# Designed miniproteins, single chains, continued (3): the designs that were tried, part 53

Each design is a single chain, and the fold is of that chain. pLDDT is the mean over its residues in the fold that is shown.

## One batch from the design tools (miniprotein)

Design m9824
Fold by ESMFold2-Fast:
Structure m9824 (fold): chain A 83 residues (1-83)
Amino acid sequence: MSADYAAMAEGARRLGEEEVARLRALGASEAAVRVVREVGELVVEAFEAAAAGDLEKAQALLEEALALAEAHRAEIERAEALL
């Protein structure tokens, strides 16, 4: 199970890096790119916490990522519209 979460963390990191690179190439605002990157980083940290066996920390990080995404929903929607 922990090895699967480690693979998920790596996959999420790579997908996040690719999405940020695409958004930058498409001319997304610095604010939008920053929010998308920060949400992605929290998701990666959540999977890393799960890989370490800390499922409570993983859940808290995912809830933080969701809250951050909701607070900046308009910026994220503008960035995603470019993809």
Scores: mean pLDDT 78

Design m9825
Fold by ESMFold2-Fast:
Structure m9825 (fold): chain A 65 residues (1-65)
Amino acid sequence: MEKQAEEVGERTYELASKVFDDKTAEEIGRTVAEAQRLAGDYSPEAIETQQKAALYLMEIAVKKL
């Protein structure tokens, strides 16, 4: 769980860092990682759903710019 949450957070940070400063990207990544920890579901479908949520947040951020 925590390891997967960290991976999702890092991937989200990578995407956010393309459009935001490092501080903002890290905050977004942390938020997504926390959401992943709350899920507590380890199935591939659940992981993909969490990643989809992270990508959705990134799409919103990019479109808002």
Scores: mean pLDDT 69

Design m9826
Fold by ESMFold2-Fast:
Structure m9826 (fold): chain A 58 residues (1-58)
Amino acid sequence: MKLSEEEKKLLKKLLIEKMGMSEENAETVVRISEEDGTGLRLAAKESGDEELKKLAEK
């Protein structure tokens, strides 16, 4: 999937604040999500977070 710079920052923030990820882990997930959005879509579905769902639609 393709994310803008703002969407990458938002995703990193949501992973840290909503899912309790470290900054390093959140950065890794953002990077992986650009290559394969499947993991992000599953995380959005399981967390029920509306902002994560919106990012996963990209």
Scores: mean pLDDT 72

Design m9827
Fold by ESMFold2-Fast:
Parts: sequence; C-alpha cells; structure tokens
Structure m9827 (fold): chain A 69 residues (1-69)
Amino acid sequence: GKKSNAPSFAGGPKEAAVRLYEYRGRLDLVARLSPEELLQMVREIYRQQEAKKRAELEKRKKEEEEKKK
C-alpha cells in the first residue's frame, strides 16, 4: 500500500530512553554511551528477550513432540 502507516522509529529511541530511565543507576554507563551506541544496546536487549522467548517456545514444542513420541 502507498500509505505505509509505518511508525518512523517513534517508539524506538523514545522507548529506549524510557527504559534507560529505569536503569538510572547505570547512568554512568549511559553517559559514556553515544546516542547510537545507546540504541544498539537497547536493540541487543530486545534481541536477547526475543531469543529467550523463542528458546522457551522451542523447548515447549520439543517437549510436546517428545512426549507424543
């Protein structure tokens, strides 16, 4: 469609900032990180979370398949 309606990273950098606010204790690290590096860090966290979810889903599927067999 011509109307992409895609969010232009509206939540990306902003959401990352919100998350960083939670890690205010690690402000020392944030201060050293550049805006770009900060974004990369947030991305890594997201990836880790997704990987974890995927692993759990696979484990569940495997367990069910094994039990079935």
Scores: mean pLDDT 61

Design m9828
Fold by ESMFold2-Fast:
Structure m9828 (fold): chain A 77 residues (1-77)
Amino acid sequence: AERLFAEAAEAGLAGNYEEAARLTARGGEALGEPLGGEVGEGLALISGGVGEAVGDPEFGGRGAARVAEKLAEDPTA
């Protein structure tokens, strides 16, 4: 699931916002509410970044990538 969010961030950065949204939705279904607050907060940040990428491509893509980088660096955060 973290891999899905990393791929979503990469897709957003590449301008593939439709694919980024799809990957985020799949990750959210797997990791949403059931995994609890710490993962839920990370998912909310990535989902927000992808959502903003659909509305504002440059800003949203950078936001999603930054969150994915943090999760990759500390997946237990």
Scores: mean pLDDT 55

Design m9829
Fold by ESMFold2-Fast:
Structure m9829 (fold): chain A 101 residues (1-101)
Amino acid sequence: MVAEIRRVVEEMRRKIMEIATKAGMSEKEQDALMQMVQQFGGLMIQAAKDGASKAKIEKIADAFIEQLRHDFPHLPEEAQEEIEKVVREGTEKIIEIAEAA
């Protein structure tokens, strides 16, 4: 379970970094975004360990997307939508892993 969630988060981090770089984000902004992804991963691992509901796990994803829009309002809408898609797809995989455990 934990190792599988870490692999999903690492794949998300890679994809989000590619989107951020292509969108022309500064190194400082990219570092801040990567810290958010790391915090997201920690929250997802803890939620899965605690046997959290699908709704609670989805709330963690919603909080990340809200924070992204708040902290990076100058990000092009296309880049924001691409990152949101990566987060939603990763969250779905994390739910499947947590439910299988």
Scores: mean pLDDT 86

Design m9830
Fold by ESMFold2-Fast:
Structure m9830 (fold): chain A 57 residues (1-57)
Amino acid sequence: SHMHEQLAAERRARMDEATREVQRLGKEKGLSPLETFLMIADALGAVDKEFQERLAA
């Protein structure tokens, strides 16, 4: 449906933004590539959960 298409696009944009923010923070704090990767994975999981809850409501 149109709503699902819009939510999918918004979710993708939020995940892209979160990835960029964590990469910037990782560079600023001198985190290792592995530490940065794990933080990105955690941030993406949080965004996914948020959108799953919005879809279920």
Scores: mean pLDDT 83

Design m9831
Fold by ESMFold2-Fast:
Structure m9831 (fold): chain A 96 residues (1-96)
Amino acid sequence: SLPKLSKKSRKLGLETVALFAGEDVEELRKALKNKDKKKIKKLLKKIDAGLKKIDVDILKELYKAGRMSDAAFRAQLRTLGLSDAEIDALLAELRA
C-alpha cells in the first residue's frame, strides 16, 4: 500500500494542504498518474513533515493574508484542539 499521511495531516482540510504543499501536491498528482511508487513515497513524506509543523500562528498569518476561508480556518483550529469559544474569540481579535 502507499505510505499514509499522519493523522494530523489527514485531519487538515484540502484547502490547507493545497496552501502549504501546492507544488508538492501537483507533483504527487503526476506521480500517482505515472504510478511512480518511489516518488509518491518521497512526496507523501515531504508533505506530511511540512503539515506537522502547522500551528495557530501560521494559520493566523494565512487567514490575515486572505489565503484561507473562514470555514477552513475554523476547521483547522478545531484540528489543533481549540474550542469553538476560543476560535470565535480569535476571529473577533483578527477582524478588529
Scores: mean pLDDT 71

Design m9832
Fold by ESMFold2-Fast:
Structure m9832 (fold): chain A 82 residues (1-82)
Amino acid sequence: MQKVIDEIKEKAEEIKDLSDEEIGQMILDYIKEEKYEEAVLLAAAAQWLTTEESEQVKKAIEKLAKYGPEVAKEEAELLKKE
């Protein structure tokens, strides 16, 4: 768990200056490339930075849950529901 938390914090620092739309688009791009682990990490980092979920980030998480591998789907569903 510690390594995952560290990765989320580091990714959150990288994306803190990006808009919710940019973050959502990056997650969707990772899904298109079948990079589901990167998509989940980015979604978790976005959730860590904001109390109010953007519509774009929510859509990206829903797509990840629907089309990702079983492990990534479970992680995405957890992030979507909090």
Scores: mean pLDDT 66

Design m9833
Fold by ESMFold2-Fast:
Structure m9833 (fold): chain A 79 residues (1-79)
Amino acid sequence: TESMLKQIETLLKESKEKIEKAKTAEGKERDRLILEVEINIGLLRIIVGVSKITDDKEVEKKAEEAIKEIEEGLRELEK
């Protein structure tokens, strides 16, 4: 639904902003930002699971794309 697509967009935007903050953050602040991004990935995975049950292919695809973008951003921080 439109509401689910908007939630995916919000989670992606917030995760990207937290990844940017994590680039300049140190210690526990950086760790907490990364944890919050990982929680958002978990929420997106739940959205993927629900979309498969409801056969909402648009929501499934958008959530999977958002997960990939966020995971790519996190990999850049793990160096």
Scores: mean pLDDT 85

Design m9834
Fold by ESMFold2-Fast:
Structure m9834 (fold): chain A 89 residues (1-89)
Amino acid sequence: AVELGREAAEVIERAAEILAKYDELNAKALRNARDQLLEAIKRGNLAAALWALDAAIAIVEIALNKYPDNKELQELLARLREIRERLRA
């Protein structure tokens, strides 16, 4: 769980770096979700970690509505969804 959560945080930060060039508001929202995820992991709160990860996924989905052809964001979204399913199991 800790390893998957840290990988998710790295993926979220990469998505925020991409969005910071085009959409500072969603980049900031992603970094906030990342910080919430890392705090939840530190506290051992799996439910809070899943909620933070779901928030990050929603933000990337919103960004992809504006930038649907951004292949790197599509790949990062797929990775976040995979990590979410593995954490829910």
Scores: mean pLDDT 84

Design m9835
Fold by ESMFold2-Fast:
Structure m9835 (fold): chain A 78 residues (1-78)
Amino acid sequence: SVGELQAKAREGLDSLTPEERAQVLTEALKRAGASGEGVVDPETGKVVLKNLKIPEDWTPEEFTERLLRALVEVLEKR
């Protein structure tokens, strides 16, 4: 379920540094078929998504599911 994927992704991300989260998010976006990158804001230390582009034929729900599946897969390979 999407909720199960969300829980797994959150648990994995919470175990990482901001720099590692940025790297994982960038990899997951590419694997999901979107474009963009996770970067650490040097002033705030927060991870932000830059240049995010989602295919126009995807719904927000489809994007979320694809990204969560890709995040879990990337996290499991670490």
Scores: mean pLDDT 80

Design m9836
Fold by ESMFold2-Fast:
Structure m9836 (fold): chain A 63 residues (1-63)
Amino acid sequence: GAAARARQAAEDARMQAAVDSTLEILKKEYGLSEEEYAEWKKRLDAVVANGRALVEEQRAASA
């Protein structure tokens, strides 16, 4: 239902915020260049996307 979609959107937003916070800490602590920051963001984005696909597969397998 609509409540489940709203919850999923909120969880996605919180996950993205956590990723962004981690990238900011890495940039500040290790002094990442703009290019290094962009590469790390790409990698983390791919991990998040892959994680969603795996969760969907597990849900389908459990049904």
Scores: mean pLDDT 76

Design m9837
Fold by ESMFold2-Fast:
Structure m9837 (fold): chain A 81 residues (1-81)
Amino acid sequence: MARIEALRKEAEAAIKEVRELAEKVGYKEALELAYQRGSELVLQMEQLDPSAQPELEAIEAEFQAELDKLREKAAAAEAAA
């Protein structure tokens, strides 16, 4: 249970970071997609049994990969400016 709460807090913090970053770069559409997808992944993590660790790890990895791609796009746009 504590691990799922920690992952949820980290996901919420990451979504907040993406929101701030998207606002700086002007990625309103990316913000909407990232927030929606992040919320769906957090909800799925809460639905999983703690014994379903492989599924939790897969969801976490997918969420992290999507955020990393968004961060790279935002950073590239800032570097180009």
Scores: mean pLDDT 63

Design m9838
Fold by ESMFold2-Fast:
Parts: sequence; C-alpha cells; structure tokens
Structure m9838 (fold): chain A 69 residues (1-69)
Amino acid sequence: MSLEEKLEELLKKYNGDLVKAAQELRKEGYSVEEIAKLLSEKYGIPLEVAKLIAEGASTQEAVRVYLEK
C-alpha cells in the first residue's frame, strides 16, 4: 500500500483527523518529512504547517506557529 493510500485509509478511520492519521503513519515507520510532503501536496497545506501536524501538533497549534513567522 502506498503512503497516499494509507493516509486516505487512516483519514476515513479517524473522521478526517490529520493529527491522528499522521501519528499512526509515524508509528508505521514513515518519516515526518514524507508525511508532511504528502499532506502539503494532496491537501494544499503549507509545508511548514504540514510538518508541525506530522510532528504531532494540533491543527490550531500548527496554524498559530505558522502565522507567528
């Protein structure tokens, strides 16, 4: 199963919770960089926000940090 297919499966399982999906991908051995790139490319999320989500920050925390630049 590709990383993209696995992410889509996890998003269905967690009702669109990107943070929970990203945490599960990390448990399965995917890197923060791979997860962040996929989130950025597929969902139009700024790469910096996607990295924070992949590291386990909440969506609200990721947006706040991004805006504080």
Scores: mean pLDDT 76

Design m9839
Fold by ESMFold2-Fast:
Order: structure tokens, then sequence, then C-alpha cells
Structure m9839 (fold): chain A 69 residues (1-69)
């Protein structure tokens, strides 16, 4: 349902924010290698892509439900 997609979006957004926060904190400690930073940034990019795809699905489903009324 549209509500289920919205809930999943909210959960993934929370995860993305948490990963971004951790990356910032780890960069501040100066102990991460460039490779480790790149891997974390790739994970963040993958999450951003999944969120964008879900946003498109959410908007499509919401539009379909509104047009079906």
Amino acid sequence: SVEDIKLRLDLLTFVLNSEQYLLEKMKQNGKLSEEEIQKMEQTIKSLEKEIEELKREYEKKKREEEESK
C-alpha cells in the first residue's frame, strides 16, 4: 500500500541520516583510510539511490490511487 511505501521511505531515510552522521564522526577522528571512507560513501550513495527509486514508486502509487477515485 501507499502507507507501507511511506513507512519504508521513513525507515530508509533514518538509516541514511545515521550512516551520514557516523561517516562525519569517523572522518573527524582522522583514523580512517581513504579506502574506508570511499566504501562508506558508496554505501550512502546506494541508500540515496534506493530512496529515490522508492520516492518515484510512492508518487506513482499515490497518483494512481487519486486517479482511481
Scores: mean pLDDT 80

Design m9840
Fold by ESMFold2-Fast:
Structure m9840 (fold): chain A 93 residues (1-93)
Amino acid sequence: MLEELQRLAQQPEYHEAVREAAERTFGLVADLLKAGRSDEEVLTALLRRLGVPEAEARRLARAVVAGDAAAERRVAELLLRALREAFEEVLRR
Protein backbone atom coordinates (compact mmCIF):
# COMPACT_ATOMS: atom_id res chain seq x y z
CA MET A 1 0.00 0.00 0.00
CA LEU A 2 2.42 2.71 1.20
CA GLU A 3 5.09 0.24 -0.03
CA GLU A 4 4.14 0.96 -3.68
CA LEU A 5 4.66 4.72 -3.22
CA GLN A 6 7.88 4.02 -1.27
CA ARG A 7 9.19 1.83 -4.12
CA LEU A 8 8.43 4.61 -6.65
CA ALA A 9 10.11 7.20 -4.41
CA GLN A 10 13.30 5.09 -4.46
CA GLN A 11 13.57 5.46 -8.27
CA PRO A 12 15.32 8.74 -9.28
CA GLU A 13 12.86 9.43 -12.13
CA TYR A 14 9.84 9.26 -9.77
CA HIS A 15 11.38 10.65 -6.56
CA GLU A 16 10.38 14.28 -7.17
CA ALA A 17 6.81 13.44 -8.31
CA VAL A 18 6.15 11.40 -5.13
CA ARG A 19 7.68 14.15 -2.96
CA GLU A 20 5.52 16.87 -4.58
CA ALA A 21 2.32 14.84 -4.14
CA ALA A 22 3.10 14.27 -0.44
CA GLU A 23 4.04 17.94 0.12
CA ARG A 24 0.74 19.16 -1.41
CA THR A 25 -1.34 16.93 0.88
CA PHE A 26 0.74 17.79 3.97
CA GLY A 27 0.66 21.51 3.12
CA LEU A 28 -3.15 21.58 3.06
CA VAL A 29 -3.39 19.86 6.47
CA ALA A 30 -0.67 22.11 7.97
CA ASP A 31 -2.35 25.29 6.70
CA LEU A 32 -5.74 24.31 8.16
CA LEU A 33 -4.17 23.42 11.53
CA LYS A 34 -2.27 26.76 11.59
CA ALA A 35 -5.62 28.54 11.03
CA GLY A 36 -6.76 27.10 14.39
CA ARG A 37 -9.36 24.77 12.92
CA SER A 38 -10.35 21.65 14.86
CA ASP A 39 -9.35 18.15 13.74
CA GLU A 40 -12.97 17.56 12.65
CA GLU A 41 -12.97 20.76 10.53
CA VAL A 42 -9.55 19.93 9.01
CA LEU A 43 -10.67 16.40 8.05
CA THR A 44 -14.01 17.66 6.71
CA ALA A 45 -12.26 20.24 4.48
CA LEU A 46 -9.72 17.64 3.25
CA LEU A 47 -12.44 15.08 2.44
CA ARG A 48 -14.52 17.70 0.59
CA ARG A 49 -11.44 18.57 -1.49
CA LEU A 50 -11.14 14.84 -2.33
CA GLY A 51 -14.68 14.96 -3.80
CA VAL A 52 -16.63 13.60 -0.82
CA PRO A 53 -20.08 15.23 -0.41
CA GLU A 54 -20.21 17.67 2.54
CA ALA A 55 -22.67 15.66 4.65
CA GLU A 56 -20.64 12.42 4.25
CA ALA A 57 -17.35 14.29 4.83
CA ARG A 58 -18.63 15.76 8.12
CA ARG A 59 -19.95 12.34 9.24
CA LEU A 60 -16.62 10.61 8.44
CA ALA A 61 -14.56 13.36 10.13
CA ARG A 62 -16.70 13.18 13.28
CA ALA A 63 -16.45 9.36 13.36
CA VAL A 64 -12.63 9.47 12.97
CA VAL A 65 -12.31 12.02 15.82
CA ALA A 66 -14.50 9.66 17.94
CA GLY A 67 -12.07 6.78 17.21
CA ASP A 68 -14.15 4.76 14.72
CA ALA A 69 -11.72 2.30 13.07
CA ALA A 70 -13.97 1.78 10.01
CA ALA A 71 -14.10 5.54 9.39
CA GLU A 72 -10.30 5.77 9.84
CA ARG A 73 -9.81 3.07 7.18
CA ARG A 74 -12.21 4.85 4.80
CA VAL A 75 -10.36 8.17 5.21
CA ALA A 76 -6.99 6.40 4.71
CA GLU A 77 -8.30 4.82 1.46
CA LEU A 78 -9.46 8.23 0.18
CA LEU A 79 -6.12 9.87 1.06
CA LEU A 80 -4.09 7.11 -0.64
CA ARG A 81 -6.28 7.41 -3.76
CA ALA A 82 -5.75 11.19 -3.81
CA LEU A 83 -1.96 10.77 -3.41
CA ARG A 84 -1.87 8.30 -6.35
CA GLU A 85 -3.95 10.70 -8.49
CA ALA A 86 -1.68 13.65 -7.61
CA PHE A 87 1.40 11.53 -8.39
CA GLU A 88 -0.01 10.60 -11.82
CA GLU A 89 -0.86 14.27 -12.52
CA VAL A 90 2.72 15.39 -11.73
CA LEU A 91 4.14 12.66 -14.01
CA ARG A 92 1.90 13.90 -16.88
CA ARG A 93 3.39 17.45 -16.75
Scores: mean pLDDT 67

Design m9841
Fold by ESMFold2-Fast:
Structure m9841 (fold): chain A 68 residues (1-68)
Amino acid sequence: AMPYSALVFVDADTDIEALLAVPGVVGATRMPNLNAVAILLEASSQEELDETIARVKELAPDAVVLRF
């Protein structure tokens, strides 16, 4: 099975170091023109992805999540 993935968009002022420490966060890309950071999440199951998204939202409550 392919890994489950999501993109999460957070404000540039968010604590990105704390987000990168979350298991399942595989990378972050700065988007300066939008004053935002795109964070890539990957998991082996839908349940693991949901847990990672929940943890990210604890650190960034206004985060916008896009699932694939």
Scores: mean pLDDT 79

Design m9842
Fold by ESMFold2-Fast:
Structure m9842 (fold): chain A 91 residues (1-91)
Amino acid sequence: AEVVVETSSETVTLKPGESYTFTFTAKHTGTVKKLVVESEFYDENGNLVATQSQEASGIEVKEGDKISVTITNPTDKTVTVHTYAAALIEK
């Protein structure tokens, strides 16, 4: 079966304890062999202060299906969060 790699990223600013919903939209119908969602949290001086990683596998998707994850600022600081998602989809 053909395997494709799909990526998505978003950058948001979060106050202490705030959350946002990151959404990955599948561009192909198939089986998600691996989805990794990684978030890096940077303070106002550009220092990396936290990281979060989530993964999923074995999800059947259709083109246009959305997978959503909640990302929460675990720090006591206002941070810039860079979230990156990579999905390996078998068509």
Scores: mean pLDDT 87

Design m9843
Fold by ESMFold2-Fast:
Structure m9843 (fold): chain A 91 residues (1-91)
Amino acid sequence: APKTYLAFISAEQIREAGLSPEEAAERVAEAIIRAAAEGVGRVVLVIEDTPEALEAGRLVLERLAPHFRVVSEEEAVINGVPVRVITLERK
């Protein structure tokens, strides 16, 4: 299986870091791009179903689009939290 990077985006984490959704998305996308340079071929992005987390997740996906393709999107509940799970694979 390709090396997998798992990222979780929540409104609480964004607020606690004192970041905007755009700033949070920049940090997450940069971390994923660095991991890709080290051999990560798959990304699982777990996005909390809140406006702030969904906006940050959307911006992460825009930044990753040149390097990764979305292969699945699903809705789930993880530890009682409604989330969107987006899986991407390297082009």
Scores: mean pLDDT 85

Design m9844
Fold by ESMFold2-Fast:
Structure m9844 (fold): chain A 120 residues (1-120)
Amino acid sequence: SEEELKKLMEKGRKLTEEIAEETIERLAEALGLDEAQRERLRELAGGVFVGYPLIAAVVRVALAAGVPEERIVEALQTIFGMDEEDARFIIETVRRLLAADPAASVGELADALVREVAKR
């Protein structure tokens, strides 16, 4: 029935929101983010908790917060399953992109990351 389908869709949405919040909490703890920085991460992630948009949002917030690069590397390895080489490449790419355009959106950073990773 349409009623049962709507209930399943709502349950799926709630589960997705719970996983997103757990991911944000794990990232904030790993990076040592305060409450304001955690809220900024939620805002920039925009409900996207997978792929390069989330990775771009995480690295952008961590760099703005002055998180040491080694801590960002560890968080990317632990939470996203990246190796150290890939984590460092992503951090350096986001840093370079933000140096060229400090106003770059998370979407623009994510698109650039996809292009740069595809060249490796």
Scores: mean pLDDT 80

Design m9845
Fold by ESMFold2-Fast:
Structure m9845 (fold): chain A 85 residues (1-85)
Amino acid sequence: SALELVMRHEVARALPLVEEAIRRAEEAGDQEILELLKKIKELMEEMLVNPSLEKNKEYTRLRKEAIERAEEAGDEEILELLRKL
């Protein structure tokens, strides 16, 4: 469907950004953000194979949680990457 193609395209675009955010979280030693980003990446990889509205809603929820934690931690570099997702 057109919706599935859009979801796959957005995930493919966003995947390098989340991989960069993971690398920065590892460098910063922020374990809580790192665990959230790894969950986001796993969900994104699953969505590339089998996209769904439920997976997209979970992705949006996890992204919001990661943004809130990055704001609380003051990690401006990770926050900027997450805002581009």
Scores: mean pLDDT 84

Design m9846
Fold by ESMFold2-Fast:
Structure m9846 (fold): chain A 98 residues (1-98)
Amino acid sequence: SKEEQETISRTTGVALRLVGLGVQAELLARRAEELDEEVAEEARRAAEEAREAAKRVAKAGSGTVEEAKKAYEEGLEEERRLEERLRRIEERIEEVER
């Protein structure tokens, strides 16, 4: 159905955005390496978490419509949490760079 196609499409979108957050976290980790190894390590953990979340959402999105809907909901929550976490990491890097 159209709703099924829209649900799968939205799940794919979330997975791609989570991949993007993983890339952003890797860039923050590289920026932090010369400044604060603890912050760099936290950013690397965020990148790994984002990649694993993207894999889970993508895998569930290829399942049933119910699985895809749940994955979309959980993926949106993980996306929001990762965005907030990356913002805090960036603020910490800026504080050290001052």
Scores: mean pLDDT 85

Design m9847
Fold by ESMFold2-Fast:
Structure m9847 (fold): chain A 77 residues (1-77)
Amino acid sequence: KEEILKKVEEVVKKAGLPEEVQKAIIEAARTYLETGDGEKAEKIVLEALAKAAGTLSDEEVQRAWEAAGEAFKLANE
């Protein structure tokens, strides 16, 4: 579990996202890994992106979803 979360942190760091968005994606991946609840994990990411609305560019929002998708893939393996 800790090894998967470290890989998630590496993926999220490479995406160049704000720290709050990075933390939300890591929290979402942890939630998915612990519960298997994809809807709950997705809600964590959506709430973080909503809070950052107007601060993130469209490209950063796309990178956030790409990083979240990769993080969820790692948590599902």
Scores: mean pLDDT 77

Design m9848
Fold by ESMFold2-Fast:
Structure m9848 (fold): chain A 60 residues (1-60)
Amino acid sequence: SVEELLKRMLDLIREMADKIGKIIEEGAATGDKDVQKKIDEVSEEFNKKVKELLEEYKKS
């Protein structure tokens, strides 16, 4: 259903935001030079999960 799709999409957005926040916090504490790379990896994972969710919705 559209309601389930929207709820799952919101959960994915929250998960992405939480992961990015943690990367920034840890990077600030440790001086991690790979912060941008880690953020890019999280963004790629989010985009993949969004595509998978939309494909699941099309099959419903």
Scores: mean pLDDT 83

Design m9849
Fold by ESMFold2-Fast:
Structure m9849 (fold): chain A 88 residues (1-88)
Amino acid sequence: SLTPEEQSRIAHINKEIGLILRAIGLLLDIEWLESKPVLTPEDIARLERYRAELERIVEEIKKSDPYFQKALENLLKAWEEWKKEREK
């Protein structure tokens, strides 16, 4: 049987993993929209919403867990480096 402390730790880890997975999904959605030759007003609104949600997730992780913050920073850096290589 799990103690309340162990249950709390598992819930925290699951929340942080969920936030990182959501951030990955948003990065893919943003990249897809940015890859379009012409953006409609709806596309621009979605792009702004996705960017705002990504920024909110980054700030939430930053406030809640320094280790998951570092993991997210490394993921975002790797994503930007991957985008630059694709543009060559």
Scores: mean pLDDT 83

Design m9850
Fold by ESMFold2-Fast:
Structure m9850 (fold): chain A 80 residues (1-80)
Amino acid sequence: VVKLIKELDEAAKNKDYETGKKLLEELKKYSPYELGKAYGILLKEQGKEEEALKEIEKHAADLDPEQAEIAKGMLEALKE
């Protein structure tokens, strides 16, 4: 999942719409929690844990159920 997210970011930077669309369809197979955990791992690898934690705290009151599951996954990955 982390690899797919990295590839999606690269496709977006290159404006590769076809590759981006394929990657988004693959990501659809994963739960919001699994996606959040993968985002957390990626942010931790990039040394952006503090930024990620601040953004989650900033928006915590306004999250819908899907966004809340993503946030849970991110928080779990960032704590480890």
Scores: mean pLDDT 72

Design m9851
Fold by ESMFold2-Fast:
Structure m9851 (fold): chain A 71 residues (1-71)
Amino acid sequence: ERYERWAELLGIPVETVRRLVEKYGEKAVRILEMAVLGRQAAGTYRPLTPEEVEAMAEAVKKAFEIAKADD
């Protein structure tokens, strides 16, 4: 499934992907998809570092808060 593919390409647990999508919905889906596409376009195939995982989670959270403020 889509989440398993993202988890494999990003080198993170699939449960982490599912939790982000469950918590932040469409914002998490978009950020995860863009992260995968951006890394593939850059030819980056190594797993995310813990710092990169944290930065991605913060980006998802920030996008969610911005969308919430617009509503």
Scores: mean pLDDT 70

Design m9852
Fold by ESMFold2-Fast:
Structure m9852 (fold): chain A 70 residues (1-70)
Amino acid sequence: DVQQTLATAQRIADWLRSLGLDEEADEVERLGQEMAQSLANGDKRSASRLASEFTGTAIRGIGEVIDKEL
C-alpha cells in the first residue's frame, strides 16, 4: 500500500505538471511521500489528514484548469 500510494501520487503529480500546475504537482508529490511515511509508521491519524490535503490539492488544481478552459 505504501508503494501504491507513492505510485498514485507520482501519476497525479505528473498529470498536474503536464497541465502547467507545477506548484500543485510538487505539493501532491510531497503529501504522497508524507502519507506513505505516516502509514509505514502506523500513524493513521496523520495519514488520514494528509490524504484529505492530498485530495483537496488535486481537486483544486483540476478546478482551476476547468475554469480556465471554460
Scores: mean pLDDT 75

Design m9853
Fold by ESMFold2-Fast:
Structure m9853 (fold): chain A 60 residues (1-60)
Amino acid sequence: SKEELIEQLREKLAKAEANAASVPAHLQPLADRELAELRAILARAPEWSEEELRKVLGTL
């Protein structure tokens, strides 16, 4: 369902946040960029169809 796909996105964000905490300082801007993009995707997720969400999750 669409709700399950959004939950998968939230889980991916949580894992990315945990991983970002362990990256070296020189890679922190890249990690911050990835987190910002995941948050933007999650914010827009309710606007997308289930098919579009599956495609987005497949590219992450």
Scores: mean pLDDT 82

Design m9854
Fold by ESMFold2-Fast:
Structure m9854 (fold): chain A 101 residues (1-101)
Amino acid sequence: MPELAREGIQLMARMAGDYRPLNTDEDLREAVKNISENVREALLLTNALIAAIKSGTATDEFISETMAEIKSLVDEESYNILLEYISEKTGISISTLRSHL
């Protein structure tokens, strides 16, 4: 799998409380089977948001709407993990991301 896809599956596994490294293709396939559809959808939205921010195409409205949708799909703990991931990948502070809500 591409390295970016591995990072995404690792992040979803962390939201499920699984912090072990996913180093083999078999580990990745097993992790994907055990991840909820809502968590998978939230990560897809998160990656789309990160891409839009990095390309300079993200509007304040798009950020607010996408973050609200992500929040609706996951619990508060998982949402906080995704906020930290967005902050890490974009350089935007968690407090700034929360202000868009």
Scores: mean pLDDT 72

Design m9855
Fold by ESMFold2-Fast:
Structure m9855 (fold): chain A 70 residues (1-70)
Amino acid sequence: SEIEKLKIEIDTLENSIKRYEQLIAEVKADPSLSEEEKARLIAGYNAVLDETKKILSETEKKLKEAEQKE
């Protein structure tokens, strides 16, 4: 169903957000990385997070609308 598909998509997006937040935390805690390398990696992960959170918000809106159609 559309609702089931949207719920799976939301779960996948939430898992992706959690993964990238963990990667950022690991980069911040890594003493082997230079501050320049940390800044570059964190900027890249934040760009993915920002886009993923936007898609999550849009998908959650679609789920709410689909559930209201009953």
Scores: mean pLDDT 87

Design m9856
Fold by ESMFold2-Fast:
Structure m9856 (fold): chain A 83 residues (1-83)
Amino acid sequence: SLERVREAARRLKEAAERSEKLSPEQKQSLISTADQLVKALEEKDFITASLIIGVLSSISKSLEDPEVKEATEELIRAAKEAL
């Protein structure tokens, strides 16, 4: 559901902001990408949403913070269920 996507995005943004392992650039990129994904799904732009899910999947593989990685994977899962 879209509410699950919003909650997952909120948790990811909070985890990214608290992370001591992510650079400021990585935090900004994750927060921006999460917000863009929520917007695409709210607008029913499933093509853009699918592309953003691909970007998040790529980013998640390089994330060194386990909490941020888990939150990113949860957002990807929730977004795929909303497509």
Scores: mean pLDDT 87

Design m9857
Fold by ESMFold2-Fast:
Structure m9857 (fold): chain A 100 residues (1-100)
Amino acid sequence: VLTKEQREELQKKIDEISELLGEIFDALEQGDKETAKKKFEEALKKLKELAEFLRSQGKYELAEKVDEFAEELKKLMADESLSIEEIQKRISEKFLDVVS
């Protein structure tokens, strides 16, 4: 079981990633590809930090899900055939699955 402090740290990391995903969605809707790419790179860094934190706490299965989400996010952001709505839907559904 995580301590109160470890749970608060986990929640902060999840909140930071959620905020970055929202900023990516906003940038994509505005057609600001440069800002979307920058926020995407920041989100990948935060996902890596979250996975490393989870591994340090012995949460290896959850860390693997976070790593898989990061790879899915890379794939979705590279796929220019997907609509912004489809990208937002897939990212939101996958992120909710990871944090639930």
Scores: mean pLDDT 80

Design m9858
Fold by ESMFold2-Fast:
Structure m9858 (fold): chain A 73 residues (1-73)
Amino acid sequence: MREEAKEKAEQLRELARYFESQGLKEIAKIYKEAAEKVLELANDESLTEEEIKKKSEEIIKEAQKKINELTEK
């Protein structure tokens, strides 16, 4: 849903600011990029709400994978 996707993007942006304040710039960048992608989906009027939900979930999963790779060692 567009409103839920926008809210999720705001939450991801908040997380990016938090991790940046902790000196974790790479993690902050991943959250910021995820937030921007989710906002792009929410603003794409050609997409259905179901498509926005699925694509947003994929973006978040990809972000979590990148964070896991950074924190692995």
Scores: mean pLDDT 80

Design m9859
Fold by ESMFold2-Fast:
Structure m9859 (fold): chain A 80 residues (1-80)
Amino acid sequence: MREEAEEKAEKTIKELEEELKKAKDAGDDKTAERLSIQIGKLRDALHNGASIEEIEKLIEEAEKLIEETRAKLNKEKAAA
């Protein structure tokens, strides 16, 4: 339902904001820019009343970006 998609989008935005803060703290301006753009896209879609399908696509894109950012952190923790 619409409410579920909106709630999931809000949670995704919060995760993107957390990763954005970490990227900025690490001095990774390029990753910070990518995260900021994705946050903007999700917020605009929610504000403009985009279809559930469009919101779901943006969430999927955001989830992949979050996973990529976390994978970079996991590479640092690659156990010897």
Scores: mean pLDDT 77

